# Designed miniproteins, single chains, continued (3): the designs that were tried, part 71

Each design is a single chain, and the fold is of that chain. pLDDT is the mean over its residues in the fold that is shown.

## One batch from the design tools (miniprotein)

Design m10613
Fold by ESMFold2-Fast:
Structure m10613 (fold): chain A 87 residues (1-87)
Amino acid sequence: SDARLAAPIGVYSEAGHHATEASAVTLTVTEVRDGEVVFEAKLTSGVDNQVETFELVVEAGRDVAVGEVREVNSVQELLDFIAELRA
């Protein structure tokens, strides 16, 4: 796993560029803390159908439930989702 994906959100945009080469990214909420949400991100490569798993920690101002799943199909959609959580 890449340590950048567990880093503060300011580093996350660089790691998010890898998602442009994936056919899909699935985000699953694994933990909810006060002001933070922890996701397990599964990225499926469109080239080799290889699955990579990353941990994402996002600052959140919105209520999110453990076990909630979101599929994102682009880096922009992923960044928009993170921005919505922070609002």
Scores: mean pLDDT 61

Design m10614
Fold by ESMFold2-Fast:
Structure m10614 (fold): chain A 88 residues (1-88)
Amino acid sequence: LITKGSDLLEEGKKYFEKGDYEKAVIYYRLAVALDPENAEAHLNLGKAYYKLGKYDEAIKWFQKAIELGTGELREEAEKYLDEAKAKK
């Protein structure tokens, strides 16, 4: 449901902003599970894995964000994908 997915995405963002990337991953994974087509949720999940140093996981989620997203969001996901690949 859109309402529940957006609430989980917002909670994930709050934990990400606090530097609690492990909790951000949990909430973003739930947001993706409720709305699998939400490119922003995929991008944010990738960012949280990137902050945790889990570059292989980050790459998977950035690739999905690129597949689902357009415009500025796709460009941001492509930039993070390149950054994550450069860390390996």
Scores: mean pLDDT 85

Design m10615
Fold by ESMFold2-Fast:
Structure m10615 (fold): chain A 84 residues (1-84)
Amino acid sequence: SEAEKLTEEIRKLVKEFNEKFDPNDYSDESIKEAEKLTQLMIDLTKAEAPEDKREEYLQRAQDIANSILDAMKKVKEKKKKEEE
């Protein structure tokens, strides 16, 4: 299905990000790159999603993007406190 294909492409982009950056690298640079990659993921979803399901697919892409960015920010804050 189109939904499965888009979900797998999004997962592939997430995997490529994880391969590019160490899971423990939450520098401002890595977060900025994650923001760029998540925006590309949203743009890809907008371009490729069927008209009748575009809102559903965009919401899913946005939720994944927000989850990634929130997780990175939380790990950065936690590590900062552990190194104080």
Scores: mean pLDDT 73

Design m10616
Fold by ESMFold2-Fast:
Structure m10616 (fold): chain A 94 residues (1-94)
Amino acid sequence: EKKKLVFEAEVELGLAEIILALINIIGEADEELLEKAVELLEKALELAEKAEDPELVKRVLEELKRLLTLDISEELKKRIEELVKKAEEILEKF
């Protein structure tokens, strides 16, 4: 069970990292791609929490913080900030 959750979280995180790398290469913050990256990071965070893997939670947190450095909508920024807070709260439990 734990190994499966870690694997699923790694896949979701990996896909988000690929999308972010693509955005960096093309030099534009496509809102649809950004929203998909946030959804993938949200799923990765949930799976990492269930897996009780603090290192994986830290990796998701770093990607969320990276997204906040981009020119993004206020709605997306608020969603990411809520996920950052959730990730930090999860890390405090370990």
Scores: mean pLDDT 80

Design m10617
Fold by ESMFold2-Fast:
Structure m10617 (fold): chain A 99 residues (1-99)
Amino acid sequence: MKEKEAEDILRGAEVAAQHSALEADRILQKEGRSLTEILMAGLFPDIPDVAALVERMKAATPEEVIEMAKEAFHQIMERILDRAFERSKKLEEEVEKLK
């Protein structure tokens, strides 16, 4: 029962993400913007200045870019895990109220 609700939520999120990606691609073709820029803004909402991060990457050596990519990947993973745990906790609290 709880697994089915989680599956429906995940499916809804996947469909919304796919629809947003297709819509973003269409807008990008009109505006000449990079899909990467939109994805970066979506993945790093808690980073104070995504533009500053991108500027730093452009000025960096290839070795520094690799290190920054590793750091960014770790931050993305922590963000995803934090959101997943927060959502799981909220679902458990709602289920507890129903009993």
Scores: mean pLDDT 57

Design m10618
Fold by ESMFold2-Fast:
Structure m10618 (fold): chain A 68 residues (1-68)
Amino acid sequence: MKAILVYTGASKEEAEKLAEQLKKEYGFDSVEIIEAPNLEEAKELAERLKEETDAEVILATPGGLEFI
């Protein structure tokens, strides 16, 4: 199963480490990483991606991790 990780408030390196952990923990075949410039845009992007794709969409923010 494909996943998409939308992140904000973290470095690309931290997001890549989180994506690798998510692959290991949940068994995703791939995790695509997309950076958003702020919390509002990250949430909007994650919700839009969930509507447009069959991938599992995950939102990572300073407030925590959310499966959309």
Scores: mean pLDDT 83

Design m10619
Fold by ESMFold2-Fast:
Structure m10619 (fold): chain A 83 residues (1-83)
Amino acid sequence: SEEDYLSPQQRILRQELRRLLQHLGFSDEEIEEILQLPKEEQIREVKKRLEEKVKEGEISENEAQTLLEAVKRLLDELEKLKS
C-alpha cells in the first residue's frame, strides 16, 4: 500500500488526518477516495461536508472554519514532507 513507503512522520500526520475526517462523518471508503485526490480537491470535499454540517445546525460557522484550517495545516505538513 502507499503507507508502506511513507516516513514515520508522514504516517502520523496521515493518521491524524484520517481521524479528523472520521470526526467530520466521512466513512472509511470516502476517506480513502479523498486521500487519493489532489490537495485542492481534498480541501473542497472537506469544505462541502463542513458547509452541510453548518446548514444542519450540527456545528457553528466558527467551528467549521477551525476544522477546515486544521485539515489545511495537516495537508500542508504532508506536502512539505514529500519535498
Scores: mean pLDDT 82

Design m10620
Fold by ESMFold2-Fast:
Structure m10620 (fold): chain A 60 residues (1-60)
Amino acid sequence: SETEKKIKEVEEEFNKRLAEVRARMKQADANGDYEAGLKAIAEALRVIGDYWDKLIEIEK
């Protein structure tokens, strides 16, 4: 269905964005960059929030 397709697209985007944030967290940790690490955590929280918001929009 169109709904199932939208959910799959939202999940794929979420997984992609979360992988990018995890890569930045690993880089910040490797560099001892505390500020970059905190910014990456904040970005992860935004990615999670965006995911839930998009699912709510699809369900209506």
Scores: mean pLDDT 86

Design m10621
Fold by ESMFold2-Fast:
Structure m10621 (fold): chain A 101 residues (1-101)
Amino acid sequence: SAAEWERLRREAAEGLRRAAEQYEAVGDPAAARLRELAERAEAGDERAVKFGLLAKAMGMPDGEAALEYARRRLAWVEGRPEPLSDEELAAIGEEFEAYLA
């Protein structure tokens, strides 16, 4: 739904901004790329939203809840009814790390 997409864009942008603050705290230049991704996520860039949802999951205190959150939300962004596999989730994580390098 449009309401769900709007919520995911906001959650992704918040995850990216939180990650940017952590990177800024240690002087990592990737912080600037994370802030750019947050703006793109708010604008509805699917790739930025997927990276932001991963960033949000990485900030969650419960690892099992974080993985379930990421698998379900990313599957929804991709228009899939089933949660992502561990391999599919790892692939997006590798793309995110490559983007920040």
Scores: mean pLDDT 86

Design m10622
Fold by ESMFold2-Fast:
Structure m10622 (fold): chain A 80 residues (1-80)
Amino acid sequence: MSDLEIQLRSVAEDVAINLSQYDPELAREFRERIAKAKTVEEMLEVMREVAARLSQSDDPKLRALARAIEALVAQFEEKL
């Protein structure tokens, strides 16, 4: 496993902790999907899908979290 994968898994856990404060079930599903992801690209795809779901929320706090996740994804994509 690459150093980048290890770093991304750590960041994904921080995202999951934040998600659990708003939607514990979504946080659990997110953790399970990240654990099953085999590549950095697959983990970033999971993060993008979660961000897309949150961006459609009528809750401004969930939309703000979506933007934060998208910014994290962009940062890791620049390192690929």
Scores: mean pLDDT 82

Design m10623
Fold by ESMFold2-Fast:
Structure m10623 (fold): chain A 81 residues (1-81)
Amino acid sequence: STKAIALMFRGLAHRVEGDLEAAREAYEEALKIEPNDAQGWYMLGRVLEEQGRLDEARAAYEKALALDPSNAKARAALAKL
């Protein structure tokens, strides 16, 4: 949806600014609207990993990979945890 897309871009903007908490909140809100967004789960995993929330990052990467098994970035990120 347009709202989920806007929230994903908001999350990216906050992450670029270094506001990891605001980025996480925006991605989580986007994924409440579009829970089958594999790229969204990958982006959430990256922010959680940057926050040191490694168990939550693993769960997000596993969800991304379950939705898109071809997501090489999610697979590589999961292997490094």
Scores: mean pLDDT 89

Design m10624
Fold by ESMFold2-Fast:
Structure m10624 (fold): chain A 62 residues (1-62)
Amino acid sequence: SEEEKILKELEELAKEMGLSEEAIKELKEKVKTFIEKYPGEGLKEIREGLEEQRKRLEEVKK
């Protein structure tokens, strides 16, 4: 599902940022709950946020 794709991207970004396994698990649960509350808007918001965060992370890594 689209949620699974977003959660995978979230996990990969969180690992790159150095979050702990527990922090990643909590973050994934929060994102799932948010998407369930706002299925259209929430999904779009999370996706856009992940794209922005990825871009910033790549800039910092250079």
Scores: mean pLDDT 78

Design m10625
Fold by ESMFold2-Fast:
Structure m10625 (fold): chain A 95 residues (1-95)
Amino acid sequence: SAMVEQLRAEVLALAAAFGEALRAGDRATALSHIRQLIALLESLLPSAPPAVQALARAYIARARELLDRPDPSVEELTEAALLVYTAAMHALDAL
């Protein structure tokens, strides 16, 4: 699907932008890209199978716990990004 390919490209672009922001030491921008990935993923969930929705919600919940910590570390931001990215790819593969 052309729509799925466009969404996959958007997820990859956000993941790349996250990595660039972290390399630049811009944690605020990196965190904003994770939040954009979460919003994109949540927009996909109503169209995904129930098992994929459950997995994605668990990964989003864990990512939010990491992001809600006072001054999240680079390691915590990276873990949150990987969780959301992984869930987004699973959701796209199920569309």
Scores: mean pLDDT 89

Design m10626
Fold by ESMFold2-Fast:
Structure m10626 (fold): chain A 75 residues (1-75)
Amino acid sequence: ALERAKEYLRRAREVAEEAVREGLAPESVAREAEQAYENVEKLREEFGLSPEEMAELAERAREALEELAERRRAA
């Protein structure tokens, strides 16, 4: 479950980095995604989230970043 959260955060980081690379998002978005990925276990402990809840939040973040990049690409 924690590995699933890391996988979704890794994907979110990749999407954020690509969006920044293509000029679709500021560097702060990629930095935030990287920090979330690096601190996933601390974030889980800090907020008292289960590994399953972390995975759900991470996937939601990845989807939000993909939608943001897609919207900016369409603009």
Scores: mean pLDDT 68

Design m10627
Fold by ESMFold2-Fast:
Structure m10627 (fold): chain A 70 residues (1-70)
Amino acid sequence: SMMEEELEEAARRFLEALKKGDIEKAREEAEKMLEAARKAGVSEEELELMRKAAEHAIKLVEEGVKLELP
């Protein structure tokens, strides 16, 4: 479905930004990913967990931690 495709695309862009260490872009793509998830019907509780996970991942990359990303 279009909403699933939008979420998958946004998630892919977020992971690409993290892999490149582009913190500003990672923050932008994380917001797009969360908006796409909200449109796809993800619950508020799940959205909060996704936001916290994305913020944590961004912080680790910003601090120079190498993440093992898919």
Scores: mean pLDDT 81

Design m10628
Fold by ESMFold2-Fast:
Structure m10628 (fold): chain A 59 residues (1-59)
Amino acid sequence: SDLIARLIKKDLGLSDEGVAELKRLAEEGASKEDLRRLAKKYGVSVKQVRNAIEALRLY
């Protein structure tokens, strides 16, 4: 949802592009490599990226 996307953007310090990429991965599926790449790019943990994708899938 739009609300969850906004909360994730704020929590993880993502750009609009980063949020769009998380939404795509939530829809298409994310590999372990996708999680590691995004975690490194945004300076967050793999667990934070995984939780964000899960939240976008569920809400």
Scores: mean pLDDT 82

Design m10629
Fold by ESMFold2-Fast:
Structure m10629 (fold): chain A 80 residues (1-80)
Amino acid sequence: MSEEELLEYLRELGEIYVEKIKEASKVLSKEEVQKLADEAIERMRKWLKELEPKLSPEALKEAREIIEETEARIKKIIEE
């Protein structure tokens, strides 16, 4: 997988998690939704940690920004 394909995959994964959390927020308690969100973000961070030694500094920065943006979007959904 190229760095470009990897970043695209990470963005797509983030969108999937945002949509899942948005749907969960309609039927689950705020605490249950937060737990699912924490688990999703932790999975993304663990995956990135395993790949850190193989990524360029530029790709690593972009990947971290994608995860941070995903976390921020999820937080906004839960807070609203």
Scores: mean pLDDT 82

Design m10630
Fold by ESMFold2-Fast:
Structure m10630 (fold): chain A 65 residues (1-65)
Amino acid sequence: LEENTRRAAEEARRWAKEHGYEKELEDIVKESKKNGRLTEEQTLDVWLGLRLIQEAIDKIAEERK
């Protein structure tokens, strides 16, 4: 479980770098650490999932135009 979360965190950081979201990801991790509800690795895993969903939404919106 912890190893899977760490792997997902590494993938999230790579994805953010490739798509220009490094700064946004850093800000989110910083804010999440303040709240103390999620670890950094858990935050990155959730963030990647949300970004993939957002990309799907954005693609649908673009195709609509």
Scores: mean pLDDT 72

Design m10631
Fold by ESMFold2-Fast:
Structure m10631 (fold): chain A 86 residues (1-86)
Amino acid sequence: LVEEAERLRREGERAEKEGKYLEAAELYHRAALLYKAAGDYAAAAEALRKAAEAVRKYLISLGKEEEAEEAEKLLLEKAKELEAKA
């Protein structure tokens, strides 16, 4: 689980550098789920914060600024919940 989560996180970082924000958000979110399943709540929270940033950039690129703020807030709240368990 951890090795797969690390791979997905690295793929998300690559996608983000290429401006593929939706792909990056999906990869970071999947990494967070695997870190959470492995009991690594700190890494899961960090991956979710990365997903929040990527989702925000993606939605802003579509002109959906209000949706970007809402999506970021929800993911950051989930990240805080995971960090509290670490």
Scores: mean pLDDT 85

Design m10632
Fold by ESMFold2-Fast:
Structure m10632 (fold): chain A 86 residues (1-86)
Amino acid sequence: SEAKEFAEKSAKLAEELAKQSKNEKEKELYLAAAKAYEAAAKGDKEKALEYAEKAAELAAELYPEWDPEEVRERWLAEIEKLVEAI
């Protein structure tokens, strides 16, 4: 599945971004995002959404200039679509 390959590649990219991050919250954000994509690639919807929620919360703290509600809704919708496509 292209959706599964996308989720696996996205998890690896997020892990690399976490390794390159000098900010502890940014590192936590990327690690949470990586875990969300990993769970999605495995078809684990519950875990994928739990990690997606954590990533959205960290993003709201790190980037308050973004619309936190819009970022959360979009991120959760993207993760749900990935799980459903796998």
Scores: mean pLDDT 82

Design m10633
Fold by ESMFold2-Fast:
Structure m10633 (fold): chain A 81 residues (1-81)
Amino acid sequence: MSKEELRKKGEEYHEKGEEAWKQGDYKKAGEYYDKAGDYYLKAGDNRKAAEYYAQAMLAYAKAGDDKKAEEAAAKANRAAG
């Protein structure tokens, strides 16, 4: 998969995350933001990956999933350097 295809998939998952958040499905929002971060990380866009992992952290925290929120925070910190 090219870097451009990876970025496009990251954007698609970001949009799905925003839709889930608007519906109050914070667990799904966290899962979609986490996937968006993974795709941007694979594309070499570490800053975008960190931003989306941080959004996943907030979504998981709102869902009451403290463990997944901590895991997403760790991924954001690693991507940021």
Scores: mean pLDDT 88

Design m10634
Fold by ESMFold2-Fast:
Structure m10634 (fold): chain A 70 residues (1-70)
Amino acid sequence: MEARLEAELARALAALEELVAAGELSEEEGARFARLAELSVEYELAKARGDEEKVKALEEELAKLVAEYR
């Protein structure tokens, strides 16, 4: 699950980065991108700290956000 979520997150971020570069990003997409970026940073920090409970909570939140993106 974790590796799958990371791959999905990486694809979502890459797609949003392309939209930002093209100047095609809507306000709603910008807000979702910012949220995804914030959660990604928190997730990596939790992993670096070995905070398994926080990693699990952030995985669930990221999975929900990625599922809701479209």
Scores: mean pLDDT 71

Design m10635
Fold by ESMFold2-Fast:
Structure m10635 (fold): chain A 64 residues (1-64)
Amino acid sequence: SMATLEEAERLKEKAIEAAKKKDIESVLKYGRQLLRLYLQDPTPEIQEIMQEVHKVMKENGLVT
């Protein structure tokens, strides 16, 4: 739904900001919320958001 996508975009922005600050606890919190949204509404758009967050995490050394 549009409301779910808007919430996912908001969580993406927060997760990316936290990843750039290397705030692992906040990244995990927002990542978990994104995964929950994806499980309820598994769309390509939400999957792409999750992939973007993962890319920023990798760029900041939080994942391999």
Scores: mean pLDDT 84

Design m10636
Fold by ESMFold2-Fast:
Structure m10636 (fold): chain A 90 residues (1-90)
Amino acid sequence: SDVERALEAAREGIEAVERVRAAGDREAAAALAEGLRAAAEQLRRLAEVSPESERLREAAELFARAADALAAGDVDRALELLREAAELLA
């Protein structure tokens, strides 16, 4: 389902942010932030046509906020937001 795909994206995002946190790599963090923004846009588009529109829209907002946090260097906040998205989608 769309929700299952979104959940997989959230879990992959968590793993990627944990790797960036361990490495302290700002360039990797910036690239990941762009990936999370792209994922948020995809989830917003899916929300327009999905019966799970509310959950997907809320997940999209959490992904976008995680991207903003990561771009600002707040890796721990990005992790919290992606974990919230994973819990919402589970």
Scores: mean pLDDT 86

Design m10637
Fold by ESMFold2-Fast:
Structure m10637 (fold): chain A 66 residues (1-66)
Amino acid sequence: MSAKEQALHENARKHMTSEQVAKLVGRRILAIADGDQETLEKLKEIDELLANGDVEAALKKLEELL
């Protein structure tokens, strides 16, 4: 509920499709369940890019995880 989290949610809602959001959420759930620290680190980087409004770079990194 920080300003960065609100910016992340707003940028995701504005620029991402529901399918892309579902893929991001699903990958995060699986990474947490598996203890996949490498994927969790990449997901954190995606979150930071989305919070900064760099949606294009965030989507590119998400594609690399799939």
Scores: mean pLDDT 78

Design m10638
Fold by ESMFold2-Fast:
Structure m10638 (fold): chain A 62 residues (1-62)
Amino acid sequence: FKAIARVIKDYKAKTKDEISLKKGELVEILEIVDAENVKVRSLETGKEGIVPKSVLELLESL
């Protein structure tokens, strides 16, 4: 099972490896890149890329 997170603030991609996200979008966390960044897939667009962890809220469906 992959972790799902909500975007809590708008993010604009700064490099080709990053994706732009809008507040309120849901993303699947695919990989932890480093302490500050994760690789995600947007559930809205299907695009994959790197975003800062600071723009995401982990959703736990327990």
Scores: mean pLDDT 79

Design m10639
Fold by ESMFold2-Fast:
Structure m10639 (fold): chain A 62 residues (1-62)
Amino acid sequence: SSRQEAIKAVLREVLEELGVEVPEDASVDELVEKLNEVLETLSQEEQLEVRAKLAERLKEAS
């Protein structure tokens, strides 16, 4: 029910779609760091697509 729970859920979903396994109790900061690490392995176009998807899902979750 908190905004932090919604943010965690969205970050976890995006990371799992990218093929990344995340700990059940990972903090928002930990999820953001892992997402940034994964994004650095992607092309610039793929990074923009992932960021756009994340922004849209976060808007819906808010």
Scores: mean pLDDT 78

Design m10640
Fold by ESMFold2-Fast:
Structure m10640 (fold): chain A 88 residues (1-88)
Amino acid sequence: KPPSLELAKEHLDRGRELLAQGKYEEAVKHFEEAIKIDPNLAEAYFELGVAYMKLGKEDEAVEAFQKAIELDPSLKERIEKLRQELAS
């Protein structure tokens, strides 16, 4: 059977493409599908947080970033840099 982790990665990559195009609500749906397939995919939570920030959903963004850090503490530096870029 095809590995489900590959499908989760495809949704993550598609979400990133949509995020770059400014299609934030569509990006959220793809990140949610990636998380549904692989709940431990920390980068999907990170990108979900980015999409929520772009939509002005700060509470949802904070929750997504917190889950990303809990799954992968190395993402803390990327989140800190992103917060600095959004403050500038």
Scores: mean pLDDT 83

Design m10641
Fold by ESMFold2-Fast:
Structure m10641 (fold): chain A 68 residues (1-68)
Amino acid sequence: SKKAEEYYKKGLEALKAEDYEKAVEYFEKALKIEETAEIYAYLSVAYRKLGKLDEAEKYWKKALELKE
């Protein structure tokens, strides 16, 4: 989906800008449209940067489940 790709790209831009809260927002919006291992992995990274380790672990496990 073009919309999911747009949110994913904005999430990556937010990560590069170290705006981790904005990165979480965009990656969650992307996931609501299209669920992929890559988006879960970056969402996990963003949560880890925010110090939300339980959320980071949860989404990292989801990324591993979807990775093939």
Scores: mean pLDDT 87

Design m10642
Fold by ESMFold2-Fast:
Structure m10642 (fold): chain A 87 residues (1-87)
Amino acid sequence: MDSIAPELEGEISKPAIPELDENNADQLTALGNIYYLRGNYEEAIEYYEKHLELDPKNASWAFNLARSYVKLGKEEEAMKVFSRTAE
């Protein structure tokens, strides 16, 4: 137990949460943060987007979601997220 294998690479466990409720903003936020920290940016984007749908003018979601898109090299999507908070 001294030498830790590459467990922090983000693929240590299946990122599947079958009881995800997009109506639960707190759950969406937590899941988005978990996936973002694990490097699963596609999953993080999905959860942040659902939260942004509930609060379209929330700059926090725009920032977190855009950062996730940038991590994937999808600047166009990042800009779209930012634009969503402008209306």
Scores: mean pLDDT 66

Design m10644
Fold by ESMFold2-Fast:
Structure m10644 (fold): chain A 70 residues (1-70)
Amino acid sequence: MTPQEALEKATEIAREAGNEEAAKMVEDLGQRLVDAGASPELVLQGAIDTARRLGAEEAAKKIEEFLKES
């Protein structure tokens, strides 16, 4: 999985969990990580942290599960 694919998947998971604010923030901050050369794992970890910080617990849990499956 590329960093871009990881970001797209994390954003999709956050949106699927019903939190558009978390999805948008994951996408915005995650793009900065991708542009900085972050690994797919680091992009997913950043997405988990971002979702959890926004109180999007379901999104954070689902992204964490995806990271463990990856």
Scores: mean pLDDT 83

Design m10645
Fold by ESMFold2-Fast:
Structure m10645 (fold): chain A 59 residues (1-59)
Amino acid sequence: SRSERIYELLSEGGRIVKEARETGDYEGGKKRLLELADEARRLGMPGLADLLRQAAEHL
């Protein structure tokens, strides 16, 4: 379902942020978050895409 897909993408985004902060690989984390944001937009989830892009900017 759409809700399950949203939770899946949010969970993945959270894991990326946590891993980047723990390892110090901010550039790798940003790239992965931006790719995930693009995927969210392609799936018709622009609000989630914007949140993921903001997460990349904060990293």
Scores: mean pLDDT 85

Design m10646
Fold by ESMFold2-Fast:
Structure m10646 (fold): chain A 70 residues (1-70)
Amino acid sequence: TASASTAGATTTLTITSAADLTLTIVNAGSAPLVVTDLTTGATTTLAPGQSVSVTIPAGATTTLAVAPAP
């Protein structure tokens, strides 16, 4: 299962899967975005048209925050 919530310019995604899955996040906008994995603290900056893939193991919950780059 997956859920999303938005507060201001930040969108938070919470994903839980019963099976291994790969989630791809694509910046389809015209401005850079920062993707933060709140579980690990890792950050990735996505320029327009860039993507990042996240692997979610079976039974794990991953929380990601997406916000405009400063």
Scores: mean pLDDT 75

Design m10647
Fold by ESMFold2-Fast:
Parts: C-alpha cells; structure tokens; sequence
Structure m10647 (fold): chain A 92 residues (1-92)
C-alpha cells in the first residue's frame, strides 16, 4: 500500500505527504514507519532511525519496524546497536 509510489521516483512528494499526515495524526504508527522507510531509501539513515523509533514507540509489537531500525544502524556502521535491535525484533 503506497510502496509503488516510492519506487516510481515520487520520493520528495511522498515524504511531504507523510510528514503532513504525522503532523495531523502523530499516533499513526504506519505513517511514521513509511516516512522512516522513505528517508532510508534516500540514504538519510539518521532521520530513518528517528522515525522508526517513533513508530515502535507507538506500536512496539511491529517486528518489521524493529528490523528496519537495526538495518539503519548497520548502514551507519553502528554494529552493536544494529545487533541489539535485531535481537529485539526476534523477541516479538
């Protein structure tokens, strides 16, 4: 749902849309997760981490969000943090 729009190269517009969505509904965990994924695809791993952390704060049972958080830390070379969050995903 909406993933195809990101792959079609409409990345900037997708980011803007979901940033507006989270401003109106800050408890929409899916919007935070999708926004994190968009920043991850854009190579902005630090912003991706911030948004993935917000998604798991709202929905801590989202195993996929924990895995993406670990993957973003791995991209930054933070191997210990990456392994910590990967293990957390495996506990869910």
Amino acid sequence: EGWEAFLSGNLTEAIKKFEEEIKKDPKNAEAWLLLGRLYYLNGDYEKAIEYFKKAIEIDPKNKFAWRLLGKAYEQLGKTEEAEKYRKKADEI
Scores: mean pLDDT 79

Design m10648
Fold by ESMFold2-Fast:
Structure m10648 (fold): chain A 75 residues (1-75)
Amino acid sequence: SMTEKEIKEFAERLSKETGVSEVTILDMIDELLKQGMSKEEAKKFIEELTKRAEKGEIDKDQVLETLERQKEALK
């Protein structure tokens, strides 16, 4: 779907800006989807993280922390 393509494109951009592996980002997004997040919510979430990273507002450690926190919040 177009939404899945957009998620992958944001993951590639986020990886480039922060140095977090694209595979790690996509695996964590897949876990969020399995925990009940919709594809549209996941797209908005990764879009926000990518934009913040591109502005220099968050680093690699903050991205990983945000992804883990979101995963725990859905349990």
Scores: mean pLDDT 83

Design m10649
Fold by ESMFold2-Fast:
Structure m10649 (fold): chain A 69 residues (1-69)
Amino acid sequence: MEELLEEASRLSKELKEVLEKTSDEEIKKQIEEMLKRLDRLGTALVTDPSKRPELEELLKEAKEFLESL
């Protein structure tokens, strides 16, 4: 669990850095939506461990998104 939250924190930081540097509105929207999803799942995971697979899928999606930039 803690390892997934560390990865989510790291990816969130990278997404925020791209958000600050990009002028592309479409990329900004995609990053903002991913950040919202990470925040929701990270918070939910504290009270509901069954959300772990959802977070793992989102972390994979975020990595693939960053690699596609």
Scores: mean pLDDT 79

